# Designs tried in a protein design run: designed miniproteins, single chains, continued (4). Part 9

Each design is a single chain, and the fold is of that chain. pLDDT is the mean over its residues in the fold that is shown.

## One batch from the design tools (miniprotein)

Design m12298
Fold by ESMFold2-Fast:
Order: structure tokens, then C-alpha cells, then sequence
Structure m12298 (fold): chain A 106 residues (1-106)
């Protein structure tokens, strides 16, 4: 992956900044595949809080675009990663958003 290769030799804080910025830009451009790939890299590195935040932002954008299925899935993943990071309040908020959307999809 070009993004991973580009940032791997930088200090960790700089890597996290670049990866997070790239994922947020991808979400704004509706490049959800790139956003998911960056969130996966953050997860593999143990940065669950950032992965949770990225899925939260992806869920928000998908919801605004009318993609309720993608929004629900993204909020579920956000809740999972926020739980792994110890951000229980954020996890609960994301889980409630996912449940509400899943009920609308029935």
C-alpha cells in the first residue's frame, strides 16, 4: 500500500496525523474504500480510538448521503473500536445510532 509505505519511516505521532488526515479527506471525497483501509491500518497498530473515530465520521457521511446500510455498519464498527480503546461513552453513542438505523432498515 502506497500510503503505508510513505508514512512507515516517520515518527509515530506524525504517522498518525498523516493517516488520520488522509482518511478524513477520503471520507469527504466519498472514497470509503481508502477510509476503511486507513482505519484498518490504525486498528492493526492498536490505535483503536482513531479507528473508532474514522468509522464514526464515515457513518455520519454515509447517513447524509442516504446510505443507511453503510451508515449502520460504520457505526457498529465505530462502537466496537471505541470499546476496545476504552471510550465507553463514544461506543454507546455509536451503538445507539447503529441500532436506530438498523430498525429503519427493517
Amino acid sequence: DVLEQTVSNLPEETQLFILTSAALAAIRQKDYELARRVADLLKERGNYGLAGRLYEKLGERAYKDGDLELAAESYRLSAEYYRLSGNLDKAKQAEEKAKKLEEELK
Scores: mean pLDDT 81

Design m12299
Fold by ESMFold2-Fast:
Structure m12299 (fold): chain A 56 residues (1-56)
Amino acid sequence: MTQEELDSVLGALAGALVGSGLPSDAERLAQLRKIAEEAEGDIERGLALFREWLAA
């Protein structure tokens, strides 16, 4: 995964976090980073993993 692919997924996840009304604290930002890395540049996969994390 390139830095550009990571940044694209992180941007989408940050937008989803803001849209959910959750605070952008260090722990949540660290989890978004982990999800973005696991998504391997796939924005749709990243958003699916984000939704699963919120449901847990």
Scores: mean pLDDT 78

Design m12300
Fold by ESMFold2-Fast:
Structure m12300 (fold): chain A 70 residues (1-70)
Amino acid sequence: SEVEKAKEEAKKELSRLLLEGQDRITDPEKFRELAQTVAEGYRRIDAAKTVEEVKQALEELKKRIDEILS
């Protein structure tokens, strides 16, 4: 389904951001916050019922991750 494909792509993007953060972050507290945010993100994406909910969740998560990485 379209929703399932959207969830898979969103999870791939979160995994990519986690890997990028692992390479760039030296502060263990910031890394812990990133890992927690991604874990919460997977649960939120899995709970989404529509493609729009998946997109909204991913955009909010990307903004939060960007703040952690800044």
Scores: mean pLDDT 85

Design m12301
Fold by ESMFold2-Fast:
Structure m12301 (fold): chain A 86 residues (1-86)
Amino acid sequence: MKAEEYYQKGRDLYRQGKYEEAVKAFEKAIELDPNLAEAYYMLGEVYLRLGQYEKAVEYFKKAIELDPNNVRARILLRQAEAALAA
């Protein structure tokens, strides 16, 4: 299976609320393509939904490093950092 196929599988699992399975799919996508910015962004989204703010911050930072034009990742990074600081 290609990185993009694991990424799509992760997105489908995320939409179903299957967050643990989504994480595993996105991790496999990153294992196959470490520069797949969208997979790091989606891991940030999953961890934000799980209340794991430290992990969300790490993954959003990586997504922004790979794709500086991801405005949504910058917004969600600020939200995760605010939640962690509270």
Scores: mean pLDDT 87

Design m12302
Fold by ESMFold2-Fast:
Structure m12302 (fold): chain A 67 residues (1-67)
Amino acid sequence: MAEELADRMLAAGRAGDDDTQAELLEEAGKDPEMARAVAREVAKREGLSEEVAEQAAERLLAMEKQR
């Protein structure tokens, strides 16, 4: 679920666990819809704009393409 991935990513970020955060980003980036949903949930919880959420989703998709 996108909400669960967003929660786990934020928890990893707060803990400074870059490895876990990177793994969760890779998982979210495998599906374009999931990447966008996770980016929107993270932006909503951090109080960020929709533009920031879209940029984050594009970055996740670019990382998956590079894989």
Scores: mean pLDDT 72

Design m12303
Fold by ESMFold2-Fast:
Structure m12303 (fold): chain A 58 residues (1-58)
Amino acid sequence: SMAEEIARRSGLSVNQARAVIELLKAGFSREEIIQLLEREGVSREKAERAIELAEERL
């Protein structure tokens, strides 16, 4: 799945990758998504990579 591919390539969990996809579809900005993931302990670099991968597939 898209979430599994994003998780593998970004280092996020599958659940975190799925959240990124849904937040992007819901109209959240990249920075809002990064801040939400950082609060969960995800680095900015991993969050940015996950968003880039999701945007490429949307």
Scores: mean pLDDT 88

Design m12304
Fold by ESMFold2-Fast:
Structure m12304 (fold): chain A 86 residues (1-86)
Amino acid sequence: SLREQAEQLKKKVEELMAKATEAAEAGDLETALKYLEEAVRTLDELIGVLQQLIAQGDTSAQPQLQLAQQVRERALALIEQAKKAL
């Protein structure tokens, strides 16, 4: 179901962001960048699924969509910061 897809994608984003943070703290900015770029791609998929849920009348997906968009903007900012530090 779309809800199960959203939950799996959300979990994947959380895991990728955690791995990016771990790599960055270890000074491995190249690995951090790879995880952040995969997180952005996963967030794009999550945003698409959440938009479909909203179109089907699932209003509980609206705050989740807003949060996913905010996390995506943060990930993009971290990508730019990492690229400047490489």
Scores: mean pLDDT 90

Design m12305
Fold by ESMFold2-Fast:
Structure m12305 (fold): chain A 68 residues (1-68)
Amino acid sequence: GGKEELAEAEALLRADPRFTVERVGDDTIVATHTGDVTSLVGTVLRLIGDFPLVEVKVSGNTITLTAK
């Protein structure tokens, strides 16, 4: 379900040294990117493609992921 996809997305983001990942709630994580915007966009597109049960919101260099 969405919580399982969120856990997989969290593991993917934690494996990338350009991200700092925090669990903010039961079904929400926040990841802050330290690289360029093009690299961030590439990661966002991958998350949307691989994890359709996760809602992805982008604000600046921060991605918020919420399980659907």
Scores: mean pLDDT 84

Design m12306
Fold by ESMFold2-Fast:
Structure m12306 (fold): chain A 59 residues (1-59)
Amino acid sequence: GLGTALAMRDTGLSEEQVRELARAVAEGDEERLRELAKRAGISVETARSVGEAVLLLDA
C-alpha cells in the first residue's frame, strides 16, 4: 500500500523490513521492534513511527 511505499522511500528499508515493523507495532511486540530497529540501523522511535504510519495509511 501507499504507507509501505512511502516508508521504503523515506528509510531505504526493504518492503519486507517495513512490513515486519508494522507487524511488530500492530502486535505490541516491543522486543521485536527493538531488534528490527537495531538490525536496520535506525532508532526504536523511528521504527515505531514507520510502523504506525504504515498501519494508519494502509488501513
Scores: mean pLDDT 81

Design m12307
Fold by ESMFold2-Fast:
Structure m12307 (fold): chain A 79 residues (1-79)
Amino acid sequence: MMSDEEVRARIPELIAQLSDPDPAVRLAAARELQRLAEEHPEALKPFRDAIIAALEPLLTDPDPEVRWAAFLALQALTR
């Protein structure tokens, strides 16, 4: 299992992947951030505002799966 420290080390990479030109990469990053927000909410707290800011543009993404994944990730982060 990934420790909170290992989770935090991955966050900058996942945020960068949310801006990737490939919708499959953006989708995978949004889904992983949703999972981490549900399983490791404390590890995400220092990055919460940055993650929310990176996810908000994906709510208007041309890919409907990316939009839905971004919505679910934001829901997990804002509860």
Scores: mean pLDDT 83

Design m12308
Fold by ESMFold2-Fast:
Structure m12308 (fold): chain A 99 residues (1-99)
Amino acid sequence: GKELREVLEKVKEKVIEALKALEEGDIEKAIEILEETIEELEEELEETEDEELKKVLKEAIESLKEALEALKKGDIKKAVILLIGLLLRLIGELLDLEL
């Protein structure tokens, strides 16, 4: 539905912003983007009764937390790979909503 698309598009935009920050060497900015995005998604998870949206939110939150943990440990390569993997999954989910 509309809410699912809006969440998927928002997470996609934030992942792209985090990847751009990492490309520029701004690790602290990437961490801030991921932490703020996780907090927003956790709030949406608490407010929704939609089971499909809950599943997508939980999976996105988990992937973002793994990338954030990698960045906090200084494993930038792992964080980039995790974020690209999440980006591809988000694009796939958005395409499924159009097809």
Scores: mean pLDDT 86

Design m12309
Fold by ESMFold2-Fast:
Structure m12309 (fold): chain A 72 residues (1-72)
Amino acid sequence: MREKVREAVREANEKLGLGLTDEQIERIVDAAVAAKDFDEIPAAVYRELLRLGVSREDAERATVYIAKKLRE
């Protein structure tokens, strides 16, 4: 689970050019794995991206991408 989330976040970071550091990626991973249900993961990821200073538009795109990758 943690590794799958980390890879999805890394792919989103590279594809969308978010400029996240490894430490910031781990914060997003921690937020995602702390979610109680799989359906809560996208909301947790979105909130953490906003907290890290990612724009609302990029945070939305990244969250959709990550959610899609986690279902594969």
Scores: mean pLDDT 83

Design m12310
Fold by ESMFold2-Fast:
Structure m12310 (fold): chain A 60 residues (1-60)
Amino acid sequence: SELEKEIEKLVEEINKLTKKTHELLENKAPKEEIREAVFEEAEKTVKLMLLYVKKKEEEK
């Protein structure tokens, strides 16, 4: 289903962002870059949670 594909894509994007955020922290990147990465990860995580709720509702 389209919903399952969207969930899979978003999980992959979040995993890539998590890895990037860890790399930024290890490399002592500028605070602003770390902040932006954290916010982007948080935003995508919220979207993922909402998609899981929608999937559960569609399953009755």
Scores: mean pLDDT 82

Design m12311
Fold by ESMFold2-Fast:
Structure m12311 (fold): chain A 102 residues (1-102)
Amino acid sequence: EVQLVESGGGLVQAGGSLTLSCAVSGVPSGQYTLHWYRAKPGQTPSDPLSNLEFLTSKKNVSSLSLTLNSLQPSDTAVYYCAVRTSSGKVYFGQGTQVTVSS
């Protein structure tokens, strides 16, 4: 069973920075890629690749950090970690809320 654990979300003031972290376990043997995606307020990953903005990825790592700098109120969103397996299957974490206050 593939498991993703996201951390580091929260409230930040405009102009601030925040680091999100993702850890993955239970990935089948073979190549895989960890990704970070952004979903705007009110969006859910019901069709994840159509609804989410791609931010970053890294191959064959058990963890991936995303540093968000110079945050604006418009950056308020749920950030999702995802893993793409060698078979092309994608698994998503629960989502990490980031709220930027003016």
Scores: mean pLDDT 79

Design m12312
Fold by ESMFold2-Fast:
Structure m12312 (fold): chain A 86 residues (1-86)
Amino acid sequence: SKEVKEALAAIYLALGRIAESRGDFETAAEMYEKAVKLLEEADPNSPLLAEAYRHLADVYRQLGEEDKASEWEKKAEEIEKKFRER
């Protein structure tokens, strides 16, 4: 089930990137939030989850939601810090 959740999350990340490339930031946020939910359940420390958080931060900045963007960026940084070591 973990691998299935990660595969579904990868699909939502791809859909989010497509929406983002079209300037549809509301749809991108929705897709990335679905990916985040699946990845938080599958592996709360995964690099893929950090990537999803970073995409949400970027999208919420485009929507003018700076507080939400900062929250998502902080979550991404917390995961990324765990992988900073060689």
Scores: mean pLDDT 85

Design m12313
Fold by ESMFold2-Fast:
Structure m12313 (fold): chain A 88 residues (1-88)
Amino acid sequence: GDEELLREAIELARKAIEYAKRGDLEKAREMLEKALELLRKVSSVSDFDLEVLEGMILIQIGVGRVIGDPEGGLIAAARHLIRFAESV
């Protein structure tokens, strides 16, 4: 159900933080993309809220790249996703 999808998305985002801290940016991004795919299946999440979340995640990843802190950008994006999922 939705609760299991939200819990799994949070666990994937936590794994993204761990990979980013280890410098594995490719795996960190893969975990975040999988978490977003699970959130798209949650029936209680509105299309508008999901679009806003996806936009914020992309901005945080992009800002991290521009300022020379790509790990920090991915960590910020993952934390944003966790906070969103916990608010559902």
Scores: mean pLDDT 87

Design m12315
Fold by ESMFold2-Fast:
Structure m12315 (fold): chain A 72 residues (1-72)
Amino acid sequence: SDIEKEIETLRERLRKLFEEAQKNPNEKAVDKIVEYAKARLAREAQHPLTPEERLEYLRDLINDLEKILKEK
C-alpha cells in the first residue's frame, strides 16, 4: 500500500521530468529515458521485479534524469 503510493508519486514526478525535457529540446534526456526503459523492460521480462526493486529503479532513473537536465 505505502510502497504503491510511493511508486505512483515517483511515476508522476518522472512524467513531469519527461515533459520538461520535451519542452526544452534535450535529446540527451530523451535518449536516456528510452535507453533506460528498454533495458529495464528486457530485465523485467526475465525476472519479475519486486515493488521494492521497482521503487529503487524509478529513483535511479529520476536521479539520472535530474542530473542530465541540470547539465547545461
Scores: mean pLDDT 71

Design m12316
Fold by ESMFold2-Fast:
Structure m12316 (fold): chain A 110 residues (1-110)
Amino acid sequence: MEELERARKLLEELIEKAKESDTYRFVADMAATGLSLLLRHQAYELLPEFIELAERMKRLADEGKTPEQIAEEAIAFLEKMKEKHPEYKDLYDELIARVRALLAEWRARR
């Protein structure tokens, strides 16, 4: 699947940038968690939306947005995707909960 390879390449790029920036570390942790959950639930049809979200989060980090701002945008995107894909409601609820947990963990590392 080309989308899976694109997701892996994007995650690898985020992990490399995470070595230089706490904000990219936060984005990489969110992307890795999201991809892991999608693969575990075999929700391959959601890979395009996952890639779109990961690219959006990377762009916000490139613009100097804070982890709080990036998390807010990620949660807003996931809430809209949940409305479009109600059959994946539980997966999106878990993704939103994980974003909130990662933000709390990032704050604790300050």
Scores: mean pLDDT 84

Design m12317
Fold by ESMFold2-Fast:
Structure m12317 (fold): chain A 73 residues (1-73)
Amino acid sequence: GATLEQARKAVREADKDGDGYATPEEVREAVLRMGATPEQAELAGKGIEQATGGRVSLDDAARVVEGVANGEG
């Protein structure tokens, strides 16, 4: 399964502005980089938007990406 370290790397690579936060679009990209389905990526991005109003810390984003990549979400 996907590890938290792999998810952190994927989220960091998706964070283009390096501000320490991930947008719904960046979380969606990170989920796809982890090999999850487009449907899982869409759900992860929408979940972040609904829960936070648009962005989360990279550590919180990495936990979401790890969960979705392992079929939890």
Scores: mean pLDDT 74

Design m12318
Fold by ESMFold2-Fast:
Structure m12318 (fold): chain A 55 residues (1-55)
Amino acid sequence: SAEEEAFEKLEKEIFMEKLEELVRENGGKQPSKEEADELAKESREEAERIMKEKK
């Protein structure tokens, strides 16, 4: 449970950071649903990698 909570928090933080960067580079426009879905997938994969390396 603690690991799951840490994972969800990490995934959310990574997603928000990537989203902010994309919005900045996109001239302040909100990303498309496709772009947001890709960021969510990348954020999850990165969070999984970090959590596995920590273990």
Scores: mean pLDDT 78

Design m12319
Fold by ESMFold2-Fast:
Structure m12319 (fold): chain A 91 residues (1-91)
Amino acid sequence: MTPAQKIAREAVEKVAEILGLKDPTPEQRAALLRAVGLVIQAEVSTDPEEAKELIEKARKYLASVPGATDEQVEKALEVLREAAKKIVAEM
């Protein structure tokens, strides 16, 4: 496992905890990993409009978790932003 993959996996687990998922399904884990990828793309983007669209897509994946509140989604996005910065530093 690469350092970037480890950071992404740990971010998924932390986000799942924030969203109230005790044991996320493979489909839920995959959706959270897609959110991580979108936030990484936003972090490296030089186009503010592209970055905004990528963050909106990531927010949609987080909001797809049953019972997720707007507050939990925003907190999860902050975790993903921190993870994305660490992953970009590894690239």
Scores: mean pLDDT 80

Design m12320
Fold by ESMFold2-Fast:
Structure m12320 (fold): chain A 56 residues (1-56)
Amino acid sequence: SDKEELIKKIDERTEKVKKEIEERYRAGELTPEQKQLLIEMTEGVKLVALATLDTV
């Protein structure tokens, strides 16, 4: 279904963003606390996107 495809795309984009955060952390650009906050914000955006699909 269209919903299943959109959920898959949300998951793929979320994982890509988390990978970028991890790469910046490994490059010494982020503290552990900043990394954790960015991961939490990324998961929050995912939750909003998934909730929006359930509202329609």
Scores: mean pLDDT 84

Design m12321
Fold by ESMFold2-Fast:
Structure m12321 (fold): chain A 66 residues (1-66)
Amino acid sequence: MSPLSTASPVSTDEEGVEVSEEGRERSKAGIEAAKKELEKLDDGEKANTQAGLAAQKAVAEVEAKL
């Protein structure tokens, strides 16, 4: 049979047992901010590189935090 006993070491890296609440809120706030930036980009068909860079930066920052 396939041994899948220790297939979640990456999840443990979060240490997110006791600090889950703050991490959860931070994730939501970051995602919401990123979504808003993307919505502005998608709402307009301007092909603005400036807006695109801003949205990409926001997403990258959220991802780096997570």
Scores: mean pLDDT 59

Design m12322
Fold by ESMFold2-Fast:
Parts: structure tokens; C-alpha cells; sequence
Structure m12322 (fold): chain A 76 residues (1-76)
């Protein structure tokens, strides 16, 4: 999980948002309780201009108890 988050973060810094999204999704698939991967996936979707997808991921993180509803509203 950590290695996938690290690779996704590198792509995010390079502006390669589609690659970053792929790696953060894979990190979540391997560890669905990885709150950091959810936050980074929300950020990657926002930077890609995919606000509906960012909202869906934020809502899922709230439903899983990984972030508060207030934190989700600030991330979107």
C-alpha cells in the first residue's frame, strides 16, 4: 500500500493526474481503510477537474468512517 501511495504521489507532483488516480485506486483496493489514499485520490480528481468523481470518493471515505463530513466538504 505505501509503495503505491508513494508512486501515485510522485505522478501527482509531475501533473500526471490519470496515473496518480490509477495508483491511489490500487492502494485503496489493497487496503480499503487507507484514509491517506482516499484523501490523495480526492486531490488527484480535483486537479484533473473531475469534481463529480472527487465528491463520490469523499462520500465513500465518510461512509467508511475514514474522514469526517466536515473534512470532506473542505476537500471538495
Amino acid sequence: ADELVKKGTEYLREGKYDEAIKYFKEAIEKDPNNARAYVLLIQAYKKAGKFDEARKVADEAVERGLISPKAAEKLI
Scores: mean pLDDT 84

Design m12323
Fold by ESMFold2-Fast:
Structure m12323 (fold): chain A 78 residues (1-78)
Amino acid sequence: SLEEEDERLAEILRREFAGAKEYLATLPKEKQLELLPKLIELLEGLAKKLEEAGYLKAAEAAREAAEELKEEYKKLLE
């Protein structure tokens, strides 16, 4: 069912996003400042598309990832 697919996709996305976040944190500050705004925009766009397709839990995972990257970006601006 769509609900089972949504839950499975949300779990996959959370795991992938966690790994990506760890990798991004290893990059030089200048590279993080360049990439984080682009990734935030991509994640917000992904969340919207997933929500429109009925993948509400997967959309939530993408939004959570975007918010985490926004906080990281805010910390780097100091």
Scores: mean pLDDT 88

Design m12324
Fold by ESMFold2-Fast:
Structure m12324 (fold): chain A 65 residues (1-65)
Amino acid sequence: MSLAEIARQTIEAARSLGHDEDFILRAIAMTARALGLSDETVQKVRDAKNAEEALKIIEEAEKKR
């Protein structure tokens, strides 16, 4: 499973459980860190305006690996 796919599933699961956008961004940032993305990329994910922007950041970072 790709990192972007894991992030997408995390977003979907968190939304289905009624979590807000801030919680979703935090969960995605933690997942990205656990899966070996750089601290700079993790910070960009945390600072994203919404889950969709965070997912794009992860997809672009994964393409560079």
Scores: mean pLDDT 79

Design m12325
Fold by ESMFold2-Fast:
Structure m12325 (fold): chain A 93 residues (1-93)
Amino acid sequence: MPIDQLDIDLALARMVNAVTSLTPEGKKIVETALEIAKKEGLSEDQAVLVAAAVAAKLENLPKLAEFFKKSAIKMGASEEKVEKVIKETLEKV
């Protein structure tokens, strides 16, 4: 199969989450976002994209955060659940 744009988006999200997790604070952010996303019923891939959106938002990269949010929605996540995960993660960290 040719490489799909969502496969590229997911690879970028995994890289962002890996880099963010190099600090104790960043690791807590990524792990918290993944836990909340799983609780809300998001898939593993959708959760990875949402965690990257949270990381980007905390680094004041709003265009990158919007990119990952839209990628999660395109992958089938409900916008309301994505926004809820972002909000709840930011409230906990």
Scores: mean pLDDT 84

Design m12326
Fold by ESMFold2-Fast:
Structure m12326 (fold): chain A 64 residues (1-64)
Amino acid sequence: APPETPAPGNFYPGKLTPEQKERLRRFLIEHLGLSEEDAERVVEAYDADKFGEAARIIQEGLAK
């Protein structure tokens, strides 16, 4: 059967497509345990090529 969960891939962001944004958001929630709000913030940061801000949001979310 086809996989029903997003595969953990090496995400190299730089102008994400809408599909990649959704996959990244789901990955952050499902694999890192981030809230939907924090995952959305990370996706926005990646789309804006702000990887440092994305990492900060992940660290903050995981510290909760």
Scores: mean pLDDT 70

Design m12327
Fold by ESMFold2-Fast:
Structure m12327 (fold): chain A 57 residues (1-57)
Amino acid sequence: SEVALQLIARELGLTPEQARRLVELIAAGKSAAEIGEELGLSEEQVRGAEEAIRVLS
């Protein structure tokens, strides 16, 4: 959802392109560690984003 994407971008300090990449990596089944390494996020931040996408989508 676009609303979830916008909220995640704001919360994590990501650009809209980085937030879209985050969603793509989650959909591809990448681990929180792999996603965090690519986007400069902690595993906790990635897990928080996964939860936000689930409840807002």
Scores: mean pLDDT 79

Design m12328
Fold by ESMFold2-Fast:
Structure m12328 (fold): chain A 94 residues (1-94)
Amino acid sequence: LVEETSHPDVEVRIEAVRRAAVHPDEEVSLRALVEAARDPDPRVREAVIEAAAVHPNEEVGLEAALEVLRNTEDKELVLRAVAAAIEVIGRSID
């Protein structure tokens, strides 16, 4: 999974992010999402934001969204990362 986040094919890296969102091992999930959040392709970083918003572990989801925020200057992606972080925090307040 983490190795697949370094694959030369963007679609394979996006699929690795989707698998990380539901991965049973929180450490593997976090490592894969953080690596993908640093990806030079904005499509991969967008996939991380989507994965973060639906992640069952709130700390993993929040850290992934924040990592995208640290690694992007795209206004649209920044706003999406912030929205994902708010979504994760909202779930923890129940």
Scores: mean pLDDT 74

Design m12329
Fold by ESMFold2-Fast:
Structure m12329 (fold): chain A 115 residues (1-115)
Amino acid sequence: SEEEFQAFQKVAAQAFADEAMIAELRARVEATGDPLVRAALEVLEALAQGKPAEALAIVERLLAEGVSPEELAEAFRRVGELAEELGDDLLATLAYGLAHMLLTDFEGFLEMLRL
């Protein structure tokens, strides 16, 4: 729902509040050389900015290119691991939560983004 997304977005915005930590996270994501890990971070950043339509567009593009929900979930898990290494437990929890949702409730994940 709109209210559920607004609650999620507030938490996501808080997870992205430390600009120096996020700059280091972006550098580590780029260092992986994995375009899916980069895309997973871009989805999380779009959600933190209250732009679910942009997040949906990234996900829909990847699905059209043949990326599976399982591959996307692994990318979110990798972002979570990198965030956890940097001490952003909130961002790590959000990334792991989205990875879990992709594997257990993919339709619910898409419905959240269509708000």
Scores: mean pLDDT 85

Design m12330
Fold by ESMFold2-Fast:
Structure m12330 (fold): chain A 61 residues (1-61)
Amino acid sequence: SKDELVSYAAELIRKYVEEGKLTLEQAREVMKEVMDYIDKTNGKASKEEIEKRIEELIEKL
């Protein structure tokens, strides 16, 4: 479901903040873009695709 994917994304992004790889402002932007991605895929994205999207967004910061 979309809620499960949003929860999964939030947990991964929180981990990156805790590891010092993202600031809180960067985490907000990444989360916003991932939520938009989840909405565009109508919740059909896999957890692996969500993880890959987060990694791609972080690399572009």
Scores: mean pLDDT 84

Design m12331
Fold by ESMFold2-Fast:
Parts: structure tokens; C-alpha cells; sequence
Structure m12331 (fold): chain A 63 residues (1-63)
């Protein structure tokens, strides 16, 4: 999970939002965390998928 969060953050920094989404989704499958959901929401926001961004930000609030 930690390694996948690091890869996701690196992908976001490099502007590879699609890869960031994949890494954060895999991190969540292993262990759900508020940080993973927040970062997944950010990645979707940067991709222009506002519905998905809102959904994952709401999930982060529940953790």
C-alpha cells in the first residue's frame, strides 16, 4: 500500500493522472485510507472527472 501511494504521488507530480488513479485504486484495494481517497479524488479532479472526484472526497470524509 505505501509503495503504491508513493508511485501515485510521483505520477501526479509528473502529470500522469491516469497512472496516479491506477496506483491509488490499487492502494485502496490493499488498505483503505483517507489519504488514498483524497489523492484519488485529486487525480480525478485533474482529469476533469468531477463526479468521481466528489465521490472519493466524500469517502475520505467518512474515514
Amino acid sequence: AEELLEKGKKALEEGDYESAVKYYEKAIEIKESKEAYLNLGKAYLLLGDYEKAIEYFEKAKEL
Scores: mean pLDDT 82

Design m12332
Fold by ESMFold2-Fast:
Parts: C-alpha cells; structure tokens; sequence
Structure m12332 (fold): chain A 55 residues (1-55)
C-alpha cells in the first residue's frame, strides 16, 4: 500500500529510526496480537514517541 509505505518513511524520519526496522517491528506486533498492520504501526510509533519524549 503506497499510503502505508509513505507513513512508515515519515514516522521513521521523525523518530530517527530505520524505516525497515520500524516495518519489521510493526509486522511482528501485528502477528503476535492478531491486529492489523496499521494498528501495530500506530502502537509502535506511540511507544517510540513516548521514549523520545522522556529522553
């Protein structure tokens, strides 16, 4: 999905992480909890954002 690919790149740039690592983490989370990739991406993005805000 083109929109999803763009979101991954934008989130990775904002958080200073590798977009491939972000995608991998979101995909693993989606499989583990049986949620959509989009939902997993939101969760991972929030977790990384909270870590950055506390640091």
Amino acid sequence: DKELEERIKNIAKVLGVDPEELRKRAKELAKKYKISFGQALKIVSIELGVEKAKA
Scores: mean pLDDT 77

Design m12333
Fold by ESMFold2-Fast:
Structure m12333 (fold): chain A 60 residues (1-60)
Amino acid sequence: SALTERARALLAEAERALAAGDYATAGKLWQESGVLAVLAGDEALMARAAEVAREARKRL
């Protein structure tokens, strides 16, 4: 669905921002992707977003 594709794109951008050390941008992008993943009902994408969030927290 369009929601799933948008959520994947935002998650990829969040991962790039995290790798670049831009934690504020990464936080906003994964939060948005997580909301879209929930609305789309994509459990695998929801799990991936949660994993990225856990890794970001470990680096704070």
Scores: mean pLDDT 77

Design m12334
Fold by ESMFold2-Fast:
Structure m12334 (fold): chain A 71 residues (1-71)
Amino acid sequence: MAEVEEAKERLARLVREAAEAYLAGDLEKAEELAEEAEKLLKEFEAKASEEEAKEARLALAQAAAEVGAAL
């Protein structure tokens, strides 16, 4: 469980920071943070169980949806 929770927290923070950078007009930083989140998710999915990977993907999707709704 510790790795799943850690991955969820990191993904949520990266998505939030990317959204903040985007809103601030720093598109380069937003893209970099989004790429970092994608790499983190891919690396986690490669080592995690299918259920753990699904939870991480769901957390990322929820964070992204929350950001999108705020725009």
Scores: mean pLDDT 74

